# Designed miniproteins, single chains, continued (4), part 108

Each design is a single chain, and the fold is of that chain. pLDDT is the mean over its residues in the fold that is shown.

## One batch from the design tools (miniprotein)

Design m15743
Fold by ESMFold2-Fast:
Structure m15743 (fold): chain A 70 residues (1-70)
Amino acid sequence: GNKEKIEEAKKKIKEAKEALKKAKKRFDELASKPLEDQSQEEINRAIGEVLRAMGDLIEAELELKKLLEE
């Protein structure tokens, strides 16, 4: 049944949203430091983590949309 697949897709979206929230929090913590305490390398890595998490969320939402259209 489609219901089980929809519930799993919703779970993936929830997990992706939590991952994105965590990645954004990490970026905010790094960016809120005084300039002398900031690592550009760590900030760049945190930006990459946010972008990856955004991609994962978009993919998960598209999977749910496809299931709801069937």
Scores: mean pLDDT 82

Design m15744
Fold by ESMFold2-Fast:
Structure m15744 (fold): chain A 74 residues (1-74)
Amino acid sequence: SAAADRATRERVAVAELVRGIREEAPVERVVQGVKNYLAEFPEPSAESLAEIRAAARASRDPAVGRAAVETLDA
């Protein structure tokens, strides 16, 4: 179904964002990744948002974590 396909694509997108945050990707890349995610998923699931925020809080680079959360909340 279209809903199941969308859920699968959202899970992949979240996993890629979480990986970028965990691997301390450049801040601009993380910001663009979050913007692209929100453009594709304008009504993201609470679970997806919680996973991204959890990765941001666990980030070894506080600048990357802050940028991810600020972009999500914009």
Scores: mean pLDDT 82

Design m15745
Fold by ESMFold2-Fast:
Structure m15745 (fold): chain A 87 residues (1-87)
Amino acid sequence: MEKEEKARELMEKAKELAEEAARYFESGEKLDEARQLGKEATELVYKAALLDEKLGREAVQYAARLDGSVGSMMAVALAEAQAENRK
């Protein structure tokens, strides 16, 4: 119960950061801030996927529809979390 709730909170925050990063990449403004937001979203996806891989995957799929670069960064984090969960 608590794990799913925490994973959902992390996933929703990751989606918000990914959306903001994608918007900056599309506008060509604040590219350094966009990269920082993408990195933060990636860290949140890693934490969410460690708790619930399905929620982590949903965040990655959402981001990939917004921006391929942000989606790719988050997909790497999902893969790393999946590898950690298999230990």
Scores: mean pLDDT 83

Design m15746
Fold by ESMFold2-Fast:
Structure m15746 (fold): chain A 113 residues (1-113)
Amino acid sequence: MLPPDGEVELEVHDPAANVSLRLRVRIRYDPAAGRYIAEAEGEVTQNGKVHPVRGRGEGPTPGQALLALIQAIVDALRDAGKGTGEYNGAKGEAEVTGEPQPALADRLRAALA
């Protein structure tokens, strides 16, 4: 039997910069690859501008795929561009446009601790 699909919504706000991150993450099992895939779509909103966030993580468990994805998003937020993440053999990649958001990156990382 295939495991059911899962969804997680994450929201992080930096009140000092008045910037917000909203993410929707979908986790599914890929039988062709024999692994779990976590895919994120979301946005960073700052000063009335919206910047898309996208990412993907792959791993042997749903939690490992999710954590690799979140590390990639944290990395992408710090430099405004492409980010990568790794967690116990799981791999993640992400892309964020706009300005670097190091405070949001730190808050997102802390929200998972």
Scores: mean pLDDT 79

Design m15747
Fold by ESMFold2-Fast:
Structure m15747 (fold): chain A 85 residues (1-85)
Amino acid sequence: MSGRELAERFVEAVRELREVVGAAGLRDFLEALGSAPFPDPAALVAELERSIAELLAQAETFSDAQKASLEHAIAVLEAAIAAAR
């Protein structure tokens, strides 16, 4: 799979998780994964959308290791979506 396809799938998984658990649930999920605490769910969503735009801009330059990390992250997100349903 190309870096672009992986980045797009990752973006879709993040957005789907946000729709299922809401902004507060997404924040709690990211904190559980060891992300820095984010007290404002709306600010977290805005920061994620900016980070997503940067990720998509860099997708064609991803190394095999970066692609493997994205595949793992997508699997974790998809499992979280399934568990929240």
Scores: mean pLDDT 68

Design m15748
Fold by ESMFold2-Fast:
Structure m15748 (fold): chain A 61 residues (1-61)
Amino acid sequence: MVTEAMIRAIAQRLGVPEELLDEVVRRTMERIEEERDKIKSEADIGPYTYEIVREVYEELS
């Protein structure tokens, strides 16, 4: 399962400024909750989470 810590780490790696980290984490968690059925295996969690974080950050910037 995707954790808040994983999302925060990915966002920091993407260069999300600290002032937006909490918002990006929050929105990414909400997106993943809605799309939970799209994550079929542990191996897919990382790449899928990365794409959602990127999309959320693009929407906020």
Scores: mean pLDDT 74

Design m15749
Fold by ESMFold2-Fast:
Structure m15749 (fold): chain A 88 residues (1-88)
Amino acid sequence: AEEYAREAEEGAERAGTSKTVERAIGGALRAIGAAIHAMLTEPKEEARKAIEEGIKAAEKAAKESKEKVGSELAKATAKGLRGILESL
């Protein structure tokens, strides 16, 4: 997950996107990867808690982001994580 997040950040940098967009992409991929990892490796209750914390972090990032792209990406991440949580 971390390695893929870094590759996506580097790809965005090569494409000439802003550092804010690069960080938003990396953060979203790390959050999704952490949720998937928790689902595969943790008991259901612990996986649920990890996903709930990820949702809270993504919602906070959406509120604090001054960039529309970063805000929308954080909102999409929170929605995706919520969908995973509801499927457990």
Scores: mean pLDDT 67

Design m15750
Fold by ESMFold2-Fast:
Structure m15750 (fold): chain A 77 residues (1-77)
Amino acid sequence: MSLEQQLIETINQAVQTLIDNGDLQLALDVVLNVGLSVARGNYKDAAEYAEYLASKTKNPEAQKLLLETSRLARELA
């Protein structure tokens, strides 16, 4: 699996975890800020948004996935 594929899968897992936890607004914020930044090749912005949004969730699994998203995005930047 490429680093980019791993990043996309981790974002998808974070979004699904937030949806399953009822945190729909934060899930949308991840798609619009992190997902679109990745689609545009703006990995630095994706990493910074993922770290910021990790601080906004109370769900520890979603926080872990968003921090992992930030780490993977920084490796691609």
Scores: mean pLDDT 88

Design m15751
Fold by ESMFold2-Fast:
Structure m15751 (fold): chain A 83 residues (1-83)
Amino acid sequence: SAREAAREIVERMDEMGMKTMSVTEVGDMLREMVKEGKITPEQARLILGELEEIVKSKGQPVSYMGLVTKEEILEAGERAELK
């Protein structure tokens, strides 16, 4: 599920000692999860779309290099799960 995918990304961030991750890095992890059969391409797109909206809501232009927090990744997963 999208929620489980977001949780797995956050767990990997914790293992690496990361506080933030770029939207590009999240996208790369989601592509690997699709390749492994853990999520669908549609679920990956929905999570990335929700992260894009979170970045836009901060009053900045969308940058695929924009940094997101663990909390923002979890929020994107929750929003994607509801769609």
Scores: mean pLDDT 78

Design m15752
Fold by ESMFold2-Fast:
Structure m15752 (fold): chain A 85 residues (1-85)
Amino acid sequence: PALKVTFEFETKETAERGLEALKELAKEHGLVVSIKQDGNTITVVLEGETEEEVAEVALRAIDLAIQAGAKKVSVSRVSEDEALA
């Protein structure tokens, strides 16, 4: 299973702080397959063997991003084809 979590920040600088926190999460968890910053938006793709482990890491990513100043969060399931994009 895979999840795509998108975080919107008010500024690029706030997004950069969020990116640093999310990179630390990625070091702790091999389920983070990609992190991308596009201006004030950060997109995280998570992939794991079970829905439970993916959801757990996704919730931790959401908590970290909110602490860094994320004002909007969106979560979507990713098909295997979409996870490669």
Scores: mean pLDDT 79

Design m15753
Fold by ESMFold2-Fast:
Structure m15753 (fold): chain A 94 residues (1-94)
Amino acid sequence: SWLNHVVKPDKLLREILESQGVTEETVSVSELIGAIGEYIIRNKLASPEDPTIINLEGTLLGEIVGAKELTSKEFGEKLYKHIQENSEVVDVLK
C-alpha cells in the first residue's frame, strides 16, 4: 500500500506538517494524509453547504494541487500524485 511508504516531503508539504506540530524529517504517507486532514479541519476549508467540496484558494494545499476548489475525491487523487512526484521514498513500513 502507498500509505505504508515513508517519505521526505517537499517544501509545501513540510510547511503543512510543521503547522500541525509534525517536525520529523520523514513521515509515513498515512501520517502525512492525517496531518493534511487536520489542516483542512483547523482552517475550515470544507464548504459548509457541501462538505465534499474543499475550498483551496489562497492556501498551501491549493498550491500543491493547482486548484482553487476541488471535491474531496479529486483532491485526494491530486494530493497522492503530488506526494508520488515530489517526495523521496526512504522506506516502506511492514
Scores: mean pLDDT 81

Design m15754
Fold by ESMFold2-Fast:
Structure m15754 (fold): chain A 71 residues (1-71)
Amino acid sequence: MAVEYGEKGAEAARAGDVETGRAHVQKALEALKKETNKDEILKGIGAILRAIGELLDYGLSQGQPSLSAVS
């Protein structure tokens, strides 16, 4: 289900596993594309947006030039 994959994506992103987070977001999008129920689509979109937000927040944090902290 899109919600389940979105939540797993957000969890992976918070743990710093960007690759796993991205994979879960992709699976959530695939599940969402197959969904026809309006409420499930809205819930799935919400979960995916949250996961994307976590990935972006992590990416921005890691994108900062913190060379001495990332040795």
Scores: mean pLDDT 72

Design m15755
Fold by ESMFold2-Fast:
Structure m15755 (fold): chain A 69 residues (1-69)
Amino acid sequence: MKKKKEQAYKTGLDTGEKAYKDGQNVSDAGDKGYKAARDTGLKLGLPKKVATDVGNQAAQDFLKKHPPA
């Protein structure tokens, strides 16, 4: 379970960071990170609530790292 959450979380952060570096705004990049983390978690067999929580955590951590002006 912990490794699956970590993989989903990292996938979300990496997706958000790539979108941001590609010129997406912080909000759009965060949304992409959230979806990537959640969908990866679901594919790995995490319960829906856990996958959603991991997605939210990845998005929140991404937004804290890249606060809007």
Scores: mean pLDDT 80

Design m15756
Fold by ESMFold2-Fast:
Structure m15756 (fold): chain A 80 residues (1-80)
Amino acid sequence: SMAEEERIVQEAIRKAEELMKQPQEVRDRAVERALKAIAERLNLPLEQIRKSYEEALKRDPEKAYFTAIATLVAMELVEK
């Protein structure tokens, strides 16, 4: 319930912050993996997800990177 959801969110944020400290090459690979995972789970074309990411990147690059990585981490934590 709510307490478990809060724990997952906090853990995802912590792990995303760790990934954001990695070299650019590692972060780029994490983002690519995140976009693919998001597309698969939402059953949407990868190209559509990439376009959405590109628009987010134009507005706020740091926030776009962090959001993509945090989403991947949250998805991985739910799957275990």
Scores: mean pLDDT 74

Design m15757
Fold by ESMFold2-Fast:
Structure m15757 (fold): chain A 72 residues (1-72)
Amino acid sequence: RNERLSAEQWREYTRRALKAGETASFAASFALNQPEPEQQRAIAEVLGIPVSTVRRIARSSPDEAAELMKRL
């Protein structure tokens, strides 16, 4: 779909996951879906973590991504 819309959707999903305490399962989800750099930046902004951390999580397996997020 539209790049900007996709990044905004990721930002909304990240906010919801953070509020629900489901960030680990959310990390597994975006590792599976391989977010683009703009989407990674949106996720990083909402979580308050470095973009490099989001990029590492995105490049991990879903299980490893969930574990990395739990350690934050």
Scores: mean pLDDT 75

Design m15758
Fold by ESMFold2-Fast:
Structure m15758 (fold): chain A 73 residues (1-73)
Amino acid sequence: SVLSNDVAMKVKLLVDEMLTKQRNAKNAAESYQAMADTYEEIAKILEEAGLTDLAEDSRELADYYRELAKKAA
């Protein structure tokens, strides 16, 4: 599916913020937590846009990185 320009721009801004948080992370746990938080926010945007399958994939990524953050802490 083609994302609307508004949805695509919101997702891009969150990814750019995530990359900044990862560059400033003190350790692997903080980096993984930033990824988890970002994919959770992306999932909400995709769900609001009606992109349910992509929102579910994004939530699975958030859960995966949240688990990695816990193991790295």
Scores: mean pLDDT 86

Design m15759
Fold by ESMFold2-Fast:
Structure m15759 (fold): chain A 80 residues (1-80)
Amino acid sequence: SKKDKFLEELGKEASKILAERKETEPVLTGEDAVEAVLKGAKKAGIEKGEEIAEAVRKLAEKNGGLVTGAEIGEIVDELV
């Protein structure tokens, strides 16, 4: 499905960011999470990419600027 492709592409983009930061935990800044969501949505053909990215940014702001892969997955499940 488009959702499964989106989650796969989002995971790949997030993994690239985490590798560049030498991070072992799947925790992203709001800015990095927004970038991963927008790139993943574009590659998967998801029309709600900007809406999902905005929801992720707001969640990161509530959580002191950080968001986990699990939290991003919950937002994708709600909006896609």
Scores: mean pLDDT 79

Design m15760
Fold by ESMFold2-Fast:
Structure m15760 (fold): chain A 89 residues (1-89)
Amino acid sequence: SIYLDPELQKKWDSLSLNEKKAIAAALIYLQRTKRLTKENAAGPALLLSYQMGDISLKTYNAIMKAVYTEDLAKELGVTEEEIDAAVKE
């Protein structure tokens, strides 16, 4: 239900394509490795965490799993190389 919040959609829409791809790539990699946290994601995911700063880590992780999945990455044209790079830096 929280993932359908219009305010979250507005925050996402304000990001550049490169920022959206970087966030999606980082979150998908962390989701695949079962290590999805604010601290483990690259700067773009920390930016999203900042924008949602009043949300608990549990809520943040639930939103990321629901909204920023592998399907979204495919729509944005995120590659496996971009996913790997998002975690190495």
Scores: mean pLDDT 53

Design m15761
Fold by ESMFold2-Fast:
Structure m15761 (fold): chain A 81 residues (1-81)
Amino acid sequence: SAADVAELLALLEENIALLEELLANPKLSPQQKARYRELIEELRTLKEKVEAGELSDEQIAAAIEVVRTLTARNRALLAGL
């Protein structure tokens, strides 16, 4: 649905922003930095596919649950929780 598309896009944008903030941490290992950069690229690619209408409603619903979990994790990491 249009509402699910809007929710997924918002979650993707928030997750990308959180990962970019995490990348600003000078204490990150080179391996952690590489993983976060790769995740940002994957999320940007997914966002482009969502915006292009390439995903089914089932795929969008599944992606919302995955991205929501990742966003919560990245919020916790940034907050030091």
Scores: mean pLDDT 85

Design m15762
Fold by ESMFold2-Fast:
Structure m15762 (fold): chain A 92 residues (1-92)
Amino acid sequence: MNEELAEKQAEALTALGKADPAAMAAAVEAGRAQLAAQGAALADLPPEVRELLLAAGEEGLKAVEAAAKGDKEAAKEHILKALELGEELKKL
């Protein structure tokens, strides 16, 4: 189930944030820069596909950000939203 996957991923990300908070903070900044670059690279894709991909990326980044702050529950919630957006993309 997606909930079990999200729980496991949130736990792993939170553990990484505790082990190396500076690296996790740097990953969040790098992720935001990558998401902006992906937005430009995806400009030629159909709007529906582009919007779902960017939304999934944003939720994934929010999950890493929450995990870096030690908020496992918020990280899990954002991972679940990213997985739901990925499933929506697969339907089309």
Scores: mean pLDDT 78

Design m15763
Fold by ESMFold2-Fast:
Formats: structure tokens, C-alpha cells, sequence
Structure m15763 (fold): chain A 70 residues (1-70)
């Protein structure tokens, strides 16, 4: 069921955001279409992209910390 997978991805996004000490990430690209019914498939793909983005943010935060220490 696609809704179940979407919920799983949302939980992973929230968990990763919390690990980074960030508030719940607003789904700007998803909410922008809140007035229109987006396909669950599109939402699922967007959430997968966010998870990948969170990994990138974690790397950037580590780099910033290193730069500040230098």
C-alpha cells in the first residue's frame, strides 16, 4: 500500500531531522501542491529525495563545524 510506504518515509525524514537537531522539515515542494491532489507516487519520490538531502545536509554540517574549529 503506497500510503503505508509514504508514512514510513515521513517517519524516516523526521528521525533524520531530529538526529541533526532540526525541526520537522516542512515539505515546501509537497505543500505547494496541497491545493491540488498530487499522486502518492509523486509524494513518495519527493520524500525519498528529502531523505537523500538530509544525508547531504549532515555532511555539510560536519564540514561547517570543522571550518569553524579551524
Amino acid sequence: HMEEQIKKLEEEVKKKAEELGLPAIPRSNLVNAADQPYDDETIYEALKKQIEGLDTVKEWEAARAAARAA
Scores: mean pLDDT 62

Design m15764
Fold by ESMFold2-Fast:
Structure m15764 (fold): chain A 59 residues (1-59)
Amino acid sequence: MSPETRAAIEAYLKETYGLSDAQARLLVALVQDRVRSVAELEAFLRTPEGRALLAGVRG
């Protein structure tokens, strides 16, 4: 994943889901091999697996 794409995804997660910097970085690390854009992240987070991952990162 490019540094620019990673930064865009981290910003999106913080703005849309209220994640901390650490939580956003953790989620990106867990999805970096699956997700290559903000749109792909949005689609993934609508799946049961994506929702479970987001909940786990939130605590």
Scores: mean pLDDT 83

Design m15765
Fold by ESMFold2-Fast:
Structure m15765 (fold): chain A 55 residues (1-55)
Amino acid sequence: MTPEELRELFRELGLDLTDEQVRAIMRAADKDGDGTITPEELERLLEALRKSGAF
């Protein structure tokens, strides 16, 4: 998943993220540093954000 696809997904969830927030999320989830996120990494990230009360 690219940064653009990630922003679109968050928009569908009702979250309007800035470019800086998208980049921070990408760096936190992208352990391989290839500039993309796997669906599994994204799911874990969304679960962590939800549990921390960010939503």
Scores: mean pLDDT 71

Design m15766
Fold by ESMFold2-Fast:
Structure m15766 (fold): chain A 88 residues (1-88)
Amino acid sequence: AEEEIEKLIEEGDKALKDGNYREAALHYQRAAVLAFKYGHPNAEEIFNRAVKGINEAYEKGGEEALRGLTSDILILPIIENIKVNYNL
């Protein structure tokens, strides 16, 4: 589980670098969800990294980068952060 979360962050970082902003956002979202689902000790750090990655994907890829994100309660703080910063 912990190794899977780290791999998802790495895949998100790679997708972001490659210009695959939607895929980057999805990988970051999955990492955050899994961190909280399994009670990871660094869940807050992973969440903050995911928020930063998703925000960068949005800045570079626009609304299309967010198209795959869910409105599930575990992801609400990420979506609310984006809405506050970008007046969505």
Scores: mean pLDDT 71

Design m15767
Fold by ESMFold2-Fast:
Structure m15767 (fold): chain A 69 residues (1-69)
Amino acid sequence: SERREQMIRDAEDVIRRAETIPDKDIAEGIKRAAEEAIRAAEAGDWERYRRAVSRAVGLEIRSIGLELD
């Protein structure tokens, strides 16, 4: 499914971006959430995918806020 492939790719991009985050605890949290999103997409569990992506995005936003403070 093109949608599933795109969702997995989006989550992989999140993992790649997490490598640039100085806060290693936040970076690990983002990676775990993105890995959960990949597993959810592979299983076709879109609700689990949505929750995992929301968690990863929330942590990315938090990381940006900490850099600006």
Scores: mean pLDDT 81

Design m15768
Fold by ESMFold2-Fast:
Parts: sequence; C-alpha cells; structure tokens
Structure m15768 (fold): chain A 78 residues (1-78)
Amino acid sequence: MKVSAEEAELFKAADKDGSGFVGLNELIEYMKEHFGEEFAKIAGEVALEEAEKNGNNPLLDEGQFAEVVRRAKAKYEA
C-alpha cells in the first residue's frame, strides 16, 4: 500500500513504543490531541472498519493507519 511521507511521519509520532503498530486507543488519543475530538471520533469509527477487514485486529500497521487518516478526512470534510 502506498504511504505518503506525511502519513509515515504521523504514524511514527502515534507509534509511541516503536513497535511498528498503533492501537485503536493510541490512534484515537493522538487524533484528539492534534485534530480535535470530532475528527478523532470519525477516525476511530474508520479504524474499527479497517481492523475488521484484518480479522478484527485492533493493531494498525503504517499502511492501515494511512488508510484510516485518508478515510477520516473524506468523512470529516463531507
């Protein structure tokens, strides 16, 4: 999956323990702190959908994180 440099940087910032994965709670907290509660709510909903596609895995890799951000922006701006 193609990831932009900006998306990769956001993922690294959200990946507080350097594991290469971001949990749903970590993603929601990061988005709330940087983009506000409304965006974080939408991002959380999208993240649940992406996790479901991967066998309900609550951990997001860099590509899944980028997809969540893209979809959340689309929904937030609609």
Scores: mean pLDDT 74

Design m15769
Fold by ESMFold2-Fast:
Structure m15769 (fold): chain A 68 residues (1-68)
Amino acid sequence: TRRVLESMAEALEEARRLAAEYDLSPEELKSFLIGRSTTAVAERLRALPAPASVEELIAQLERLAKEE
């Protein structure tokens, strides 16, 4: 079942799960999250600078989730 990501906190938890289960590049992970998000969450993800690593992407998501 596809779970739609409705908040940055949900995107963060999904990013952590995917990074633990799959060998994804930071670009692949970001694109996957965007594809599974509501329009509002997807636009926030697109506005983030290009991550250098999966760890950097997760750190960016942690900051945005705290701002919600």
Scores: mean pLDDT 79

Design m15770
Fold by ESMFold2-Fast:
Structure m15770 (fold): chain A 73 residues (1-73)
Amino acid sequence: SEKLKRAIEAAKALVDAGLMTPEQAGLAVIGILNGLSPEEITERTGVPLEVAQALKDVAEGKITVDEAVARVR
């Protein structure tokens, strides 16, 4: 699905930027696909709320991957 592709692309960029680990990225993507809130993703993964929100916003098509990385740096 397009949402999954966007979520994976954003997660990869956030990992490359040092803003989450690969393990956190995998769990966060699963959380997004299951409809979890950014707060629930943070609770389950330890990812900062702003990073979880940015990842979800890209997955939903609200912002670009580059905008997400710029927001949380």
Scores: mean pLDDT 87

Design m15771
Fold by ESMFold2-Fast:
Structure m15771 (fold): chain A 89 residues (1-89)
Amino acid sequence: SKREKIKKILKEFFKDGSITADEVAERIVSIIPEVSKEEAKEIIREMVKLYWEKLEEIPEELTAGEFLEKVDEIIEESIEEAVEKLLKK
């Protein structure tokens, strides 16, 4: 589905620091041509902002493993919100 393809692209953005927001936006536009590249870039910026805000809420007392699990959860949540915004067009 379009949703699964977009989730994969956004997940690769978080995992691969060599992928630019511009490249991600180009890939998204190829799947959802109804969304402009500029709109996609704005949604990516909001996704990154939400990710950082949620990271600040993680308790300091977590083990390294628990912290990494929370980071993965926050990544998934941030991606889901971005996908919903992209698909509302």
Scores: mean pLDDT 81

Design m15772
Fold by ESMFold2-Fast:
Structure m15772 (fold): chain A 65 residues (1-65)
Amino acid sequence: AEEAEKIARELKEKGAPDVLAGTFAGYRAGKLGLTPEQVREGMRKAGLSDEAAEAGAKAAFSALN
């Protein structure tokens, strides 16, 4: 969860759209073995939108499968 939150927060601070930040962070976290649920939690903690949290969870699922 912490890794996904950190990456998403950094991208958001650099001006990336929420969905892009969520997708990138989710994919990276999924490759590190985080579950879609952990990624969704990390996106929420980073202050991303519901849409971005779901996009991140889907990216993590794709990375795991």
Scores: mean pLDDT 80

Design m15773
Fold by ESMFold2-Fast:
Structure m15773 (fold): chain A 79 residues (1-79)
Amino acid sequence: ALEELLRLFEELAREAERAGAREIAETARKGRDAVLTSSDPALMALITAHEIRELLEGEDPETAARLRELVDRLVAVAR
């Protein structure tokens, strides 16, 4: 559902901002906008989730674990 994807991107951006993961927060905000304006919201959500998963490899394990949970929920909703 589109509304759930937008909500998860907003939550991910807020949690990333709180954790100091600024690039992940920015990527999540751009992903939200792409999902909102795309003819294929599910595909845009999956592409953005993949980009965020790559960025998580550069984060500390605790921050990565918390944000990964939200990314996994994005992927589940998009499929």
Scores: mean pLDDT 84

Design m15774
Fold by ESMFold2-Fast:
Structure m15774 (fold): chain A 99 residues (1-99)
Amino acid sequence: SNAAIQAEIDEKAKGLTKEDLKKLAEEVIDDEKLKKMILEAIENSNEEELEELKKRVVLGEENKGKEGIREGLIEWLAEKLYEKGDEEGLEYIEEYLKK
């Protein structure tokens, strides 16, 4: 059963475009600054980084709908900021998640 679910997630992820990811961020992120950070990160990401985001978004949607998409976007952004040493960006995410 897990192999069939994973194949379905991978197929849906391949169907998503960079523009689809931006539209999802605009729809599910309610904080203006966080939304801008996510949109900028999507714009500046390479194909490998975007493939990881696509999989996170599809998995999130299957598990929790729009809330799962929101969680996937935020977790992906946090990972990218951590890799870059963006401490201010990470602190902003931490404060947002405390609400």
Scores: mean pLDDT 84

Design m15775
Fold by ESMFold2-Fast:
Structure m15775 (fold): chain A 100 residues (1-100)
Amino acid sequence: IKSLEELLKETSDDELKGKIQLAIASLENLDDPEEVKKAIAILVELSKHEDVNVAVAAVKGLGVIAKKSPLAVKPLIQISQESKNELVQSTALTSLSNFV
């Protein structure tokens, strides 16, 4: 499964590329609560993407945030329960298992 940085290099969709770049930038400043909220919002949107590689990479990004901020835990729980894609669901569950 590809990282956000790998997807950015392979993506030709300018809108998706912009969202991935913004998510990566926000992930670099997890000590700022406002940047954490921005990263979560973008990654939750990307987790609903029809490209499974994009959705899985976004969920992994939420897992990184969850290590520093409980604000990402509820979105991960919702993704694990509501995602129609088994791989996206299992990635969210794996991210959550690091906290139990």
Scores: mean pLDDT 78

Design m15776
Fold by ESMFold2-Fast:
Structure m15776 (fold): chain A 90 residues (1-90)
Amino acid sequence: MTPEQRELLSLLGEVIGITILNSGEVKEVDLTINSIEELINFLKELVKKKNPNFYISDSMIELLKKEGLEGALGLIEELKKWVKKRQEEL
């Protein structure tokens, strides 16, 4: 894992964690995201709602585009599995 990928995972973890904590039992978020641009817009909206002083930088957008939709979604899925595993160990 590159330092940039680790920083992206940390950012996604924070955003997802904040969303889960503030939503209570989010049992179904059916995200029909069909493009990397839709994913980037979704993340921008989440960040704005949860932390208005934080912005997704152009470098982060370029990193997401480099990973592509499949790669970025794969990272989110691995993060979700890791969070679930940690909760089951508590």
Scores: mean pLDDT 58

Design m15777
Fold by ESMFold2-Fast:
Structure m15777 (fold): chain A 100 residues (1-100)
Amino acid sequence: AEIIERTEEFGDATITFWKLKSSDVISVRVELKDGRIFLGVYDEKENILFVTDVLTGEQFEVDVKTGEIKAASKEAEELYEKHKELVEYVVKLLKELSEE
């Protein structure tokens, strides 16, 4: 199976994407310079990005079409707001990858 891999830099973040060409799923890893890691799974059929903070286990969802956020907790909502610009950049790159 052919895998598309892309790595991008955004401020203090290194973002890595993995897509199997035959799959409707894009996997994302975001590593910050302080060693904090976020894992993302983008479901192309639902247009939803699921994000998990590895340190806290907090999770939120992003609707990639509308930009609507669904957070499982207040802590997850605050996590999204703190990293909003980074999440918006990841969403932009996911749209580009899903068009390939």
Scores: mean pLDDT 83

Design m15778
Fold by ESMFold2-Fast:
Structure m15778 (fold): chain A 66 residues (1-66)
Amino acid sequence: GKAATYEEVLKKLWEEFKKNPEQSEKEIAALEAAIKAGVPMSESAKKLYEAALEAKKLYENKEEPK
């Protein structure tokens, strides 16, 4: 199967924010803590982190992914 696009990952994470914003915030904090600790990020992990930040921003601004 084709790897998920950034837009597909973003929409999924945005839906997860709407269902449980507190849990989504904790998951972002865990990713940021791993990055700060010097854990190497794969391209998929970087995409996930960027999509999670964008999903958080959209949720806080009451916007939807296009």
Scores: mean pLDDT 77

